# Designs tried in a protein design run: designed miniproteins, single chains, continued (3). Part 93

Each design is a single chain, and the fold is of that chain. pLDDT is the mean over its residues in the fold that is shown.

## One batch from the design tools (miniprotein)

Design m11206
Fold by ESMFold2-Fast:
Structure m11206 (fold): chain A 95 residues (1-95)
Amino acid sequence: GSAAGEAGGKGAREAARAALAGADKEGLPGAIGAALGAIGAGAQAEFTGDAEGALRDGESAAEAALRAPGMSPEGARAGAEGARRAGRLAAEAAA
């Protein structure tokens, strides 16, 4: 695995954990979707090793989190920020 992918994966899991904690009982199904999206973005970065791809995957996951039905605004924001953070972390590690 690449250093970028490992960093992205760790960031995505941490962000996913934060999103789930923030959603708690109010937006749980949407928060789970956003968390899985963030984890997927990190895994994709691991597979491709592509810094630009990592940024695009992070943005894609962030958009999905913001559009997820049944998620609280706080949960959606946390998921989106987590996804973007994972993408940026993977891209920075690749540089």
Scores: mean pLDDT 60

Design m11207
Fold by ESMFold2-Fast:
Structure m11207 (fold): chain A 120 residues (1-120)
Amino acid sequence: KKPIKLGVVVLSTDPERAGRAMDALAQARPELEKLGVEIVDGGLATSPEEAREVVRRMAESGADGVLIIDAGAPKEVLDAAIETAREYGLPVAVVKSDNPTPEEVVAAARELKAQIEARR
């Protein structure tokens, strides 16, 4: 079976919140590997323009869906990421937390994987 590719992007304008979100993603990686998902790491976006660019690059890299970790970004940044994913026809899952946990990241990835499989 072809592995599912999840594009992951962290949205934040605060470096401390961004760092916590990235740490949660790093801690979640072993469980994501057990789910049979391949991560396309988009890194951090701090503006609507960066969010669009990151999601576009993940889509062009073959992402089957986009996992957004929103660590206190302005609404315009989150909206830009979601709208760009929609333009590429990609399902989206959002973890919205100032202090996301690895468990929240894994749960969102599992839900997104189920959505992708349901579309196949």
Scores: mean pLDDT 87

Design m11208
Fold by ESMFold2-Fast:
Structure m11208 (fold): chain A 93 residues (1-93)
Amino acid sequence: MTVEELIEKMEEAVQNKDYKGFIEYFFEAVLKLIEEGKMKEALLLVLGAAHVFSSVNPEVAEILEKFYEEMETASQEEALELAKKTGEEALKL
């Protein structure tokens, strides 16, 4: 699945209030963007997701805000590991 297809699935998930599906598609899209070296696009996607969750699930929003801050200074390899760890934490909530 392409990043564009994943973003479309994220939008569909929000419309259906499927926030678990949103998080699953979101982290898949973020991982693909990091793997492609598109760090600025990955950061914008994380910021957007944090904004979505700020009113829906503040605990998930806090996890995503911390992920954004850590990704701003991360290397590509560090960002991949961080995304995997953060995805596991977010999916538990």
Scores: mean pLDDT 84

Design m11209
Fold by ESMFold2-Fast:
Structure m11209 (fold): chain A 88 residues (1-88)
Amino acid sequence: MELSEEEKKELKEKLLEELAKDEEVREFVERVKELLKEGKPLGEAGLEVAKERGEDAEIDTSPAAQRAAAWAKEVIEKILEIVEKEKK
């Protein structure tokens, strides 16, 4: 059994909202915001924060790696939106 595209989108949205409530995720997002303020592109900012947290992030030019990077960018942007909304 595979989830429909609509169900996957809804689940993704709920997971992103749950992640935005996590203190560790908020710390990650705040650090990304600092790097964006310094003029770094969102993708580079995300990779730098991941490296600071001890996660190995290899940049691969393969289509699969590029799709993963695009997805990560969308996730970070969505979490930033949720955090900004919570800030009021």
Scores: mean pLDDT 62

Design m11210
Fold by ESMFold2-Fast:
Structure m11210 (fold): chain A 67 residues (1-67)
Amino acid sequence: SADEAALAAAEARGAAAMNMSDEAQRAVVEELARQYGISDAELADILANSKTYRDAMNQITDLGLAR
């Protein structure tokens, strides 16, 4: 769909701008979760509901700042 294509394009541009591998992005997500006190179970839920590692990082930051 058009909305999904637009979202995917924006996420791809974000990932390209970061110049990070999937492994490096995953490590950043795990470190960010630890910094904001997100449990392993919460992190697993966030990753399961995230389309990208960028989405997961945003969700972790939003949840951490809300606490």
Scores: mean pLDDT 71

Design m11211
Fold by ESMFold2-Fast:
Structure m11211 (fold): chain A 67 residues (1-67)
Amino acid sequence: DETAAGLRAVLDAQAERDTAGLPPEWKARVRELYDAAAQAVIDGNYEEAQKLGREASRLVEEARAAA
């Protein structure tokens, strides 16, 4: 529980750093993926968590390239 909250906080901070300067819509989409990844880790689905994390990173790169 506390560990799960800590993981989410770390991923929320990472999402804010990775999306700094992006439009709010892109920030929301990236944060949604990080939240899903955190939930997957909590559920023990590490493969899904890794996939979601990579998708979030790709989306950040795509958003910055599109700006």
Scores: mean pLDDT 76

Design m11212
Fold by ESMFold2-Fast:
Structure m11212 (fold): chain A 97 residues (1-97)
Amino acid sequence: MKKELEKKIEEEIRESFRRMMLAIAKIELENDESLSEEEKKLRLELLEELLEELKDFPLSVQTKLFFEFNEELLNSKSLEEQKKIYEKFKEKIKKLK
């Protein structure tokens, strides 16, 4: 039964959900008065890169890891710490494969 349509719908849902997660994170970043524009840009780039690494995972896994990553970034004190958090999450994702 309509397997091609199912695959297209699943892909559209996954892409829409990914865009929604990024939009939420962007709104949170834009409303954070403690962050510089450079820090906001780096955090958004890191969040987008993480979602790209997660694209083939179930939505439940993508959601969980995305929000865990965003929370750790919000608690970070420097750009160097943010890059270390990203590297840690990339290794965590690699181990899940």
Scores: mean pLDDT 76

Design m11213
Fold by ESMFold2-Fast:
Structure m11213 (fold): chain A 80 residues (1-80)
Amino acid sequence: SDLTRRGQRLFNEGRRYADQGDYDRAIRLYSRSADLFLQSGDYRGAAQALGNLSGVYARRGDYEQAVQYLRQSRQLRQLS
């Protein structure tokens, strides 16, 4: 769907910013990507976005947020 394509685009942008160390932009892009995937019923896409979001929080030293997003990611993977 259009939402899934937009979700994938934002996910790819998030990965580029995360790779460059721009964690603030990566967080915003992955969060928006996950929302679009959830709206489209793409639980695998949402899980992947939330998993990467968890990784960004871990790299920033925010382990509480990292653990929460990792748990959400794992739960969504069970639905896909």
Scores: mean pLDDT 90

Design m11214
Fold by ESMFold2-Fast:
Structure m11214 (fold): chain A 102 residues (1-102)
Amino acid sequence: SLEEALERIDELSRELQSLITKAAKEENVEPTRFAALQLTVVGMQTEIRILLRQGKYEEALKVALESKEVLNELTKDWPKEVQEKMNKILDEIIEIVKEVLA
């Protein structure tokens, strides 16, 4: 259901925020870059929720895919294990959006 999809996206977005916060602290990330990472995750979550509620499923998928590209660019110098964990969460969000589209 749409409600279950939105709840799962919220849970995964919180997990992603937690992972990024911990990794940014360990990597001693500059405050402006950390703010960009946080805003990207929050913006993605907010836009996907709004677009899915409006029935704009293709636009929600585009937001998820573009956010994945931005987050990977902002974290390209981070440890591979962190990047893999981040992309696993992002891919789960993308799959949930695709399932709603189908």
Scores: mean pLDDT 89

Design m11215
Fold by ESMFold2-Fast:
Structure m11215 (fold): chain A 96 residues (1-96)
Amino acid sequence: MTPEEVERLIEEMKRAFDNALKEAEKLIKESPVEGASKAVGILAGTVNDLLERAKKAGNEEAIEYAKSLFEQAGNKIRELVLKKADEYNKLKKELE
């Protein structure tokens, strides 16, 4: 791959990931339980597809970038789950 092709692939992967994050946040806002499950699916599916795309391209820089997006997706999922757990615990304390 040329350096320009690698840069374009990385930019395409970043846009796909950013779009998946925005969609995940919308789904969670619209439906706390069902939306959270769908958001996890979209994030996991997107980063798996991007990693496979990078592997098919056979470029180490693109593969490492896709792996970093996979880690970012995992961290975002954990953040969203913890935020909802905190909201639930606060509500539970108010009902005691």
Scores: mean pLDDT 78

Design m11216
Fold by ESMFold2-Fast:
Structure m11216 (fold): chain A 68 residues (1-68)
Amino acid sequence: MSSQEIIDKIVNQVREIAKKSKTFEEFIANVRALLNANRDQIESLSDEDQKKLAEELSKIIEEFKKSL
């Protein structure tokens, strides 16, 4: 799996969690569980790709906050 495929997979799964989550607490808890489940794949990413993933997740978190 390429680094971009790992990032896209995690970003898409976080977006699905956002659609299903009713509270910010539930959203963050499920995102944390997802990141823990994908820890080995995330750790295989370069520092630059980990930063890119973090930036994409920050965008989703801000979008979720605006929807509250």
Scores: mean pLDDT 83

Design m11217
Fold by ESMFold2-Fast:
Structure m11217 (fold): chain A 85 residues (1-85)
Amino acid sequence: MAEEAEARAREVEERLRKEIADLDREEAIKYLEKRAEEAIKNKDYIEAAVAYYLLAELLKDDPEKFEEYFKKSAEAAQKFYEELQ
């Protein structure tokens, strides 16, 4: 279970990083916010957790937004593990 979740998270991270690589910071933020919201709606908590984590990294110079997205990433990861049990 954990290894499968980690592998999926890694694949999602690689995909999202590639998708935002050609975008400027503002476009990347909007893209990741949309992906995270869609992922939550579809109960794809792995994609939501990764998208929020990448948002936190992009917004690391904004402590309030960094904390908000980092918390959302942790909450999504927790929901994933709760639904697996």
Scores: mean pLDDT 82

Design m11218
Fold by ESMFold2-Fast:
Structure m11218 (fold): chain A 75 residues (1-75)
Amino acid sequence: MFTKEEVKDMLRTLIDYLDRHPEDREAVLAGLEYLAKHSEDPEIQKKLQEMVDRLRAGELTLEQVKAELEKLINE
């Protein structure tokens, strides 16, 4: 399982990927699901899973996901 710091580093990589591929919804979903499953921090796991659920439901845009991820890595 990944530590909070390892998850934040992987989220930075995902943000960088999204900057290069701003419409790749499936890659973002796969990345967030993977990190939610393997995160050791229950609050991070919950937040990532909520983002996955909201993205799947069409309640969250990729721009909003990027903003939420940037907020999470700076907490």
Scores: mean pLDDT 83

Design m11219
Fold by ESMFold2-Fast:
Structure m11219 (fold): chain A 130 residues (1-130)
Amino acid sequence: PAPPPLRVLIVDDDEALVQRLKELLAASPLAPQLEVEGALNGTEALLLLEREEFDAVFLDERMLGASGFELMEYIREHHPRTIIVVLTASRDPEVIERAFELGADAYLLKPVSPAELEAVVRAVLARRLA
């Protein structure tokens, strides 16, 4: 009688990074509570979001241009409870400010640590229950 799994979507054009984040989540104590999908571009992510509901979406900041903006607007219109986490290599406050202005709930700095990734997923689980 396990609760329904938390659905996570990871969107990044770096296939190795998507695979690494999936492996980190699969190795975490939260793995039995998670279903994790990957998308390599905004079009693939939109097709998944049109078919399925996700509790969290991890989105590369470089996609916050055309495809990322459209993806974030789609999520906010059709899935308003979905948590959006932006993945960025930039420590520039202007980049972080833009992510929040576009509707991000949180950001994670690359390289993503296992502890930071787990902490964000735990926060998503807690918000789902609230």
Scores: mean pLDDT 79

Design m11220
Fold by ESMFold2-Fast:
Structure m11220 (fold): chain A 101 residues (1-101)
Amino acid sequence: SDLDEALASGKTFLDEFKAADTNGDGTLSAAELKALYKRNGIDMSDAQVQAIVDSADKDGDGTISVEEWIDYFAKLLIEYGGMSEEEAEEVKKRLLEEHKA
């Protein structure tokens, strides 16, 4: 199902966050995010990475928390995946539970 595929993609997206979080503080800096994308063959400019941080960073601390990262993924599902807000919220909830387990 579309929901199951979104959950599988979201788990991969969460695993990428965990791999990039080298100090284990539960946050990603712009530099760590840039390194994550580069490892996946995506060479982003500092401006492009900062735009992602700014879009995901709800509290304005200049870093992306795991909760903000999952929220950003949910927004991508709505904007580019054609998923409803209700379905994306369900994916977000399940990924947050997966992270806390």
Scores: mean pLDDT 75

Design m11221
Fold by ESMFold2-Fast:
Structure m11221 (fold): chain A 77 residues (1-77)
Amino acid sequence: MTMEQIRRGAELANRALAAARAGDWEAARAYVEEALEDPDAASVALALLRMEATVSGDERLRALADEGAAALDEKLA
């Protein structure tokens, strides 16, 4: 995993979090889907979203992270 992939994953996670906090779940899903174009960036983004869901107790954010993880698993299968 390159530093660029780590930064990209973090950037997309932060954008998804901002969208989710604004109630824009369509935009949040779009950022997660964009992250899924690179499995390494996706793994970083999903880890950050899952951590935030755990800290905040946000079930919708956890569902978003779980949807992304399932989509990543399908791409890697």
Scores: mean pLDDT 83

Design m11222
Fold by ESMFold2-Fast:
Structure m11222 (fold): chain A 111 residues (1-111)
Amino acid sequence: SFEERVEELARRFVEEGEEITEEDMAALADEAIRLARERARVEETDEDVFYFSLRLGPDFEVEVTELRGKEVTDAAKRAAAGALLVGRALALRRDPAFVGYELGVVVRSSL
């Protein structure tokens, strides 16, 4: 599943120091954006700024909470994938200090 794949990549990246391939990052970015559009508050704006947010829940699940922006650029997709990987890595630690922790990413579109 997507969740299992994200968890495995996060574990390999954070715990084992393995390199994440460009293809894996692109696939994660596309899926993160898709999940955000389906589950989270999605709002298109006239700003050349992309917002992506996620929250770590009480059972250490990673929940995408917000996606907002005029355009989803490759830079925005990579930033969203990075935030998702960091969120999942924190979830794997099962540290109570991170329950309710929210990660936000803001990417300004290039000219």
Scores: mean pLDDT 63

Design m11223
Fold by ESMFold2-Fast:
Structure m11223 (fold): chain A 87 residues (1-87)
Amino acid sequence: MIRRAVELAEEAAKLAKEAEENPEKREELEKQVQEKVEEVRRLLVEAGLSEEAAELAAQGLVEEAYKKGKLSEEEAREIVRRAEEAV
C-alpha cells in the first residue's frame, strides 16, 4: 500500500508542477492531479483509515512530494501516522 501511495503522490506532484508552469494546460492537469489524489485517498481507506484521516494523509503526501520532488516510504508512513492522530 505505502509504496503505491508514494508513487501516486509523486505523479500528482509532478502534474501539479506542470500545471503551474503551463497555464494553457492547467485545467486538464489539475483534473489529473485530483484523480491521483482520489486514488491515494481510496488506497488509504482500503488500508483501514477513516475517510477524514485518508483525506488529510492524501493531501499531506502530495504536498510533501511537491516540496521535495521525491518521497520516501518512511516519510510517507509518518505523514499517514500524523493524519490518523489528527482525527
Scores: mean pLDDT 83

Design m11224
Fold by ESMFold2-Fast:
Structure m11224 (fold): chain A 65 residues (1-65)
Amino acid sequence: LEEELRALAQQLADQGWSPGQIEQALAAQPGVASARVTQLSPTTLEVEVTLEDGTVLRFTVTRTP
């Protein structure tokens, strides 16, 4: 699940999706209660996903300028 969510976030970031659009796509995934995507720099996004069981996943996605 974490690998799938990270792969999706990376794919959408590479396609130029906004933080809000990536957040909506992640929140729509089965087993996800909420998602938050914050842009830390022009090339770095912080992704926080809360699963339905209360587990919080945090990871970073990097995109080429």
Scores: mean pLDDT 80

Design m11225
Fold by ESMFold2-Fast:
Order: C-alpha cells, then sequence, then structure tokens
Structure m11225 (fold): chain A 59 residues (1-59)
C-alpha cells in the first residue's frame, strides 16, 4: 500500500492539499476493500485529470 500511496501523491502533487488528501483517502478505502492496484490507479488518474482541467480553466 505504501508504494501505491507514494505513486498517487506524485500524480496529485500539483493539486491543492485538500484535494490531495481526499484522493489519498479514496485510494486507501479502495485498497482496504481489496480492489486491484491497477483499478485504483486508473480511477484516481481520472479524478486527478478532471480536477487539473477544472483548475487550469478556472485560473
Amino acid sequence: MEELLEEIREMAKDLPPEDQEAIIEIAKEMAEEGMPKEVILKYIEGIIDAIKLAREIAA
């Protein structure tokens, strides 16, 4: 799980801390429920991309 969370933190490092924390909590919940790492990463990547797009457009 540590490597998963490190990878997600790197992916989300450009996001506000509040969004980073929310994403990490979602990833932890998914991992605790036994979801495959690949599924978790794909899902989190989609969330990060959506947040980044919204932030860049709003800036």
Scores: mean pLDDT 78

Design m11226
Fold by ESMFold2-Fast:
Structure m11226 (fold): chain A 119 residues (1-119)
Amino acid sequence: MAAERFFEFLTELANRKVKEGEVFEAELAGVRLEILVVYRKEEGNRTVLVMVVRALEDGTVRLVVSVVEDGKLVGITVTAESEPPALLEAGLREISEITGVPVEEVRRRYEEAVARLEA
């Protein structure tokens, strides 16, 4: 149930045409989230969103990428700040492959977004 609501939420965000640098709050299954859009790309029927998501209750930060094709979620990657460094690095590399943005640029945008949400 929680996963289904999360997938619906990510699909809705991709379809809302949210902009890079946009910060907004959302509520998902009783959890309040603060979200910063770090990257958005549209190519034909495909939308790629990269977001930094902070849970307001515990301050947990996650890097989330969603890939939507024809209004449907077809791919998702989530990394947590509290995960082992190897898993975060793997997630950053996957986002680099999906977006075509160099991994060092993805990392820089992630770090800047985390700093903005924690301020």
Scores: mean pLDDT 70

Design m11227
Fold by ESMFold2-Fast:
Structure m11227 (fold): chain A 72 residues (1-72)
Amino acid sequence: SDEVLKFLEELKKLIEEAKKVSKEAYEKFKEAMEILLYIGKNSDILSPEEIKELLKKAFELYEEGKKILEEA
């Protein structure tokens, strides 16, 4: 969806910013993006429950990365 594409672009920008400031935040945002890309590639074989858990994990990583950037 357009919202997922916007979130991917936002994560891409956060990854580039974090790379200069905090390796830990960079790794969190990178993992979140990798999860979203995995969902996109496998949406036809993943159950709704599996997608929900993966999205939850991606969002948790995104929030952790933001907290790390706030402390940096």
Scores: mean pLDDT 83

Design m11228
Fold by ESMFold2-Fast:
Structure m11228 (fold): chain A 62 residues (1-62)
Amino acid sequence: GSLFRERVREVAPESRERGLAKLKEFEENPDPSLTVAQEIGRVMHAWAEPLDEAEAAARAAA
């Protein structure tokens, strides 16, 4: 899979900080009882809002 840390560098600073905070929380509190699909879901959920904000900013700049 792609490295979410690479994508973080491409989002707006405010959205990036929020995304990094959620990823850090996930990394510090991994749950071994979760399936791989559930773990992927957690990471995707943490990034959904920052990515939407980045897309909105890109459209406004275009």
Scores: mean pLDDT 59

Design m11229
Fold by ESMFold2-Fast:
Structure m11229 (fold): chain A 81 residues (1-81)
Amino acid sequence: MLTKEEAIKLGERIIELMEKHHPFLAEIVKKKLEENKDNLEGVIKVVELGAGMLMTKGLLEDPEVAKELQEKIAELLEEAK
């Protein structure tokens, strides 16, 4: 089962990728992650939001990394059932 700690690490990785291209958006996602860190469902929603923003803005330079993030998010959503 995916732990809350693993979900938070995924959120942190998304924030790191966003910081390279849009520091302001990264700050928003980071704040949302901190606000929701005590709630696994909240953390998952923040991770999903951040990943969606990365993909929509073309902030992921490697399509393979985008696929890996999508697979990890799907894994998180399955664990949160």
Scores: mean pLDDT 68

Design m11230
Fold by ESMFold2-Fast:
Structure m11230 (fold): chain A 100 residues (1-100)
Amino acid sequence: SLEEAREEFLKKYNAEKIIKYYEETDGYFPEGLSEEMKEALRLFYEALKAAVNGDYDRAIELFRKALEILKKLDPEKYQSFIEKVEEALRDLERIRELAA
């Protein structure tokens, strides 16, 4: 069901914990990150917030933008994170189809 798929997504990606961290740190990022990497992480956090709020179209858009940045920067270094975002996109596309 849509509700089960949503619950599984939020647990799988630790969405609530990641959002809480982002909000408690006021969007703070570790020193030494490039501006492009900071933007990719910001987009990732905003995508999780959109997904929590049921805005799956917005979440997909934001994850796609984050993925584009990660692939342009250093796809080998960020391969694990890229794979995680790609999996999240596939999961959201399934949720989006169930919601339609």
Scores: mean pLDDT 78

Design m11231
Fold by ESMFold2-Fast:
Structure m11231 (fold): chain A 76 residues (1-76)
Amino acid sequence: MLLSDDQARQLADQAQQAEKSSGRDAAVEVLAKKISELTGASLEDARGAAKAVLDSKGPLAESIKRAANSLSLVNS
């Protein structure tokens, strides 16, 4: 299950809004739930991926797309 560019951008926006309003833990939860839903990965694995994405430097949407694709391949 591949994340589209549009979905990755929407998730990046949602995660950034959550981080600004409620901090990093909220951003991790928002991102993890959506990654889990889209990839079929466990929520625990999705949280790990979300933390790694938020720790990365560079465009958030690209990091989300790469993490979701990698997680989908492991879970498939």
Scores: mean pLDDT 77

Design m11232
Fold by ESMFold2-Fast:
Structure m11232 (fold): chain A 66 residues (1-66)
Amino acid sequence: GPLEAAALSGAGRLRSLGRRDDADRVLALVAQGRYADALRTAIRGFEEVGDTKTAEQGKKFLEKFG
């Protein structure tokens, strides 16, 4: 579904930014079916790395589909 797709996309981007541990945590939550929690974890990772635009887009997506 849309939350799963967003979380998986977020994990890939976090890995590209060198945030491997955050990406792996997101993927573990997706494997558990915890898609909203996975996306929240990705949003936090983006905020910590200073990618505020991606974090804000994630928050809007979570509001619409979570």
Scores: mean pLDDT 89

Design m11233
Fold by ESMFold2-Fast:
Structure m11233 (fold): chain A 71 residues (1-71)
Amino acid sequence: MEEELERRAREATEQVLAELKKQGISVDPEELYRRILEEARELVEKYGLDIDTAVSIAAENVLGELIKKSK
């Protein structure tokens, strides 16, 4: 479970980084990864979401927050 969650969070981090780059936003990849991983883990542990759904929601939330901060 944890290893799969970490792998999916890494994949999502790369996708979020690519989107942030299109928006002209630079972030530390390791900080972004930890943030996505922590949020996804909470969704799995507290709400019983599957890993793919939890990671997708976490990545979209983090992306949205970072875009809002840039404006």
Scores: mean pLDDT 82

Design m11234
Fold by ESMFold2-Fast:
Structure m11234 (fold): chain A 83 residues (1-83)
Amino acid sequence: MESRLERSREIAREIGREFRDLLDRYKEIGKETLEKYKDEPEKLIELLEEGGLSREVAEKLIENPDEGSYELIGLAVEEKEKK
């Protein structure tokens, strides 16, 4: 039988896998969205605002996109689609 520590490690590994899958999904959505609106940044800002981000944050994400920027853009897009 597994020790309590071994069970905790397995649960943490499983949660970590789910988190990685979730972040990877957001990152893909973010990249696709940024590429789709690359020539129309105002429309992308409006979409991100509808997803719950402030205009200031949306502008910064578009201006200096990094790995975390793609994740945040993807999260905002999902929030908008959620209703």
Scores: mean pLDDT 76

Design m11235
Fold by ESMFold2-Fast:
Formats: sequence, structure tokens, C-alpha cells
Structure m11235 (fold): chain A 69 residues (1-69)
Amino acid sequence: MEEKLRQSARGNALSNLMLAHGVTEEQLRADPELQAEFDRLEARYYAALQKSQTLVDESQKKSDELHKE
């Protein structure tokens, strides 16, 4: 289960950084500064998802959450 949460966190971090910086996934992965930012975002998303995973019924509810921040 943790691996699934980690995958979701990575996907969210990757998507947000690509949109925020206007870069491709390949460019993001090639830039060490963007990689560091990705690691920070992944950790934050992972922590949030890990807390939510405690509530099995909430896993579906999170799918409906807006990512507007």
C-alpha cells in the first residue's frame, strides 16, 4: 500500500512541477534544481496521502478532490 501512495505522490509532484515551470518531464528530470523541488513535493504529497490512507473509505473521496491551491 505504501508503494501505491508513493506512486500517487510522485505523479502529483511531477504533474504540478511540469505545469508550474512549463517544462517537459524529460527536462524536469534533467534539471537538478527541479529534481530537488520534485523530491520536496513528493514528500509532502506522500505525507498527506499516508494520513488519508488511514481512512480506507476516504481513498475514493480523495479522487474527487480538486487540486486547486
Scores: mean pLDDT 70

Design m11236
Fold by ESMFold2-Fast:
Structure m11236 (fold): chain A 85 residues (1-85)
Amino acid sequence: MTEEDYVEQVVKELRELEERFGQDARVALREAVAVAADTAYARALRMLLDGHSLEEIIATLGATPEQEEVLRLLYLGFQRYLEEK
C-alpha cells in the first residue's frame, strides 16, 4: 500500500469511530487514551490531540525510524480528518 492508502485508512477509522460512538473522533480518542496503558503510541495520540507537532512527538518519545513512519502516517491522517471535518 502507498502512503496515501495508509493515510486514507486512518481517516476512515476516525470517521468510523465518530459514526459508531455518535461523537467527534477526537473526543472518543481522548477518552480512550485517558484509560489506556501508558504506551509510546498512547502518549503520541495524547500529544496529537493536544496539538503538538509531529517533530515534538518524535523527539519526546525517542521514536525509532519504524515508529517515526507509523507516527507520520497517523499525524497525516489526523490532519486530513480535521481538514475534511
Scores: mean pLDDT 73

Design m11237
Fold by ESMFold2-Fast:
Structure m11237 (fold): chain A 95 residues (1-95)
Amino acid sequence: MENAELAEETAEILERQAENLRRAIEEGDRLAAEITAAMALMALGITVKYTEDEEIKELAREAAERIAERVEAEDFEGAVETLEETAERLRELAE
């Protein structure tokens, strides 16, 4: 898999999880929010494992750490922001 293809696919996953997380927040569904965040963390972990690009690897690792911290703090809105910002940066790196 090319690093650009991996970055683009990961960005698409994070964008979907951001939408799912916003919906969970609006519905007050904490379990759905936790599951959605866990799915995003899994996608980022897979990206770190399979990418050979150090910049993509560092971005994915830092994003995963920040999302985990925000979820632990019950800052799900901040987790959405981190997902959206990370997806945008991954798309930029895919060019």
Scores: mean pLDDT 86

Design m11238
Fold by ESMFold2-Fast:
Structure m11238 (fold): chain A 88 residues (1-88)
Amino acid sequence: MLTEEEKEILREILEKMRKKIFEIFEKNGVDIYNISEASKETLEEIKKVAEEAYEELLKRIKNPEVRKAIEKAREEMEKEFEELIKEV
């Protein structure tokens, strides 16, 4: 179970990640509803922001089951970005 403090950490980090991703889309003129048309550089910037968010979560979340879920989500995210970047 997540503590209320850990839930707040999760919300904070996810909101920061979301804002940074939206700023990248705005800066590069990418419509968020048309992510598949994003440049390779834009996708790599988004991947970096997501990776930084996962690293911050793993530093601050102590629950081992939640940490395992975060690590799995990070691996899946990295695979999806790698495939998207290859197709651009």
Scores: mean pLDDT 74

Design m11239
Fold by ESMFold2-Fast:
Structure m11239 (fold): chain A 90 residues (1-90)
Amino acid sequence: SMMLEELEKQLIEAKDYLVEDDLEKALKTLEEILEKMKREKILSPEEIAEAEKKLEQARKSKNKEEQKKLLEELLSFLQEKLDEYKDKLS
């Protein structure tokens, strides 16, 4: 699926931004990934609520190290959910 390939590419881009400490671009990319996963019905309502909570915590953080950790946790969560979705299609 082109959509699944695009999501995987965006997850890699978000990871690269986190490695580079570009937290603003990492945050924006993860927001875009979350909106796509919501639209494509990859996430349940409960998973959407959890991801949105992590994203809000990252946005509100005033500490760069804490924000990076929260964004890394969100990235891991979204990657896990995408992998689970792909496994269900197989």
Scores: mean pLDDT 88

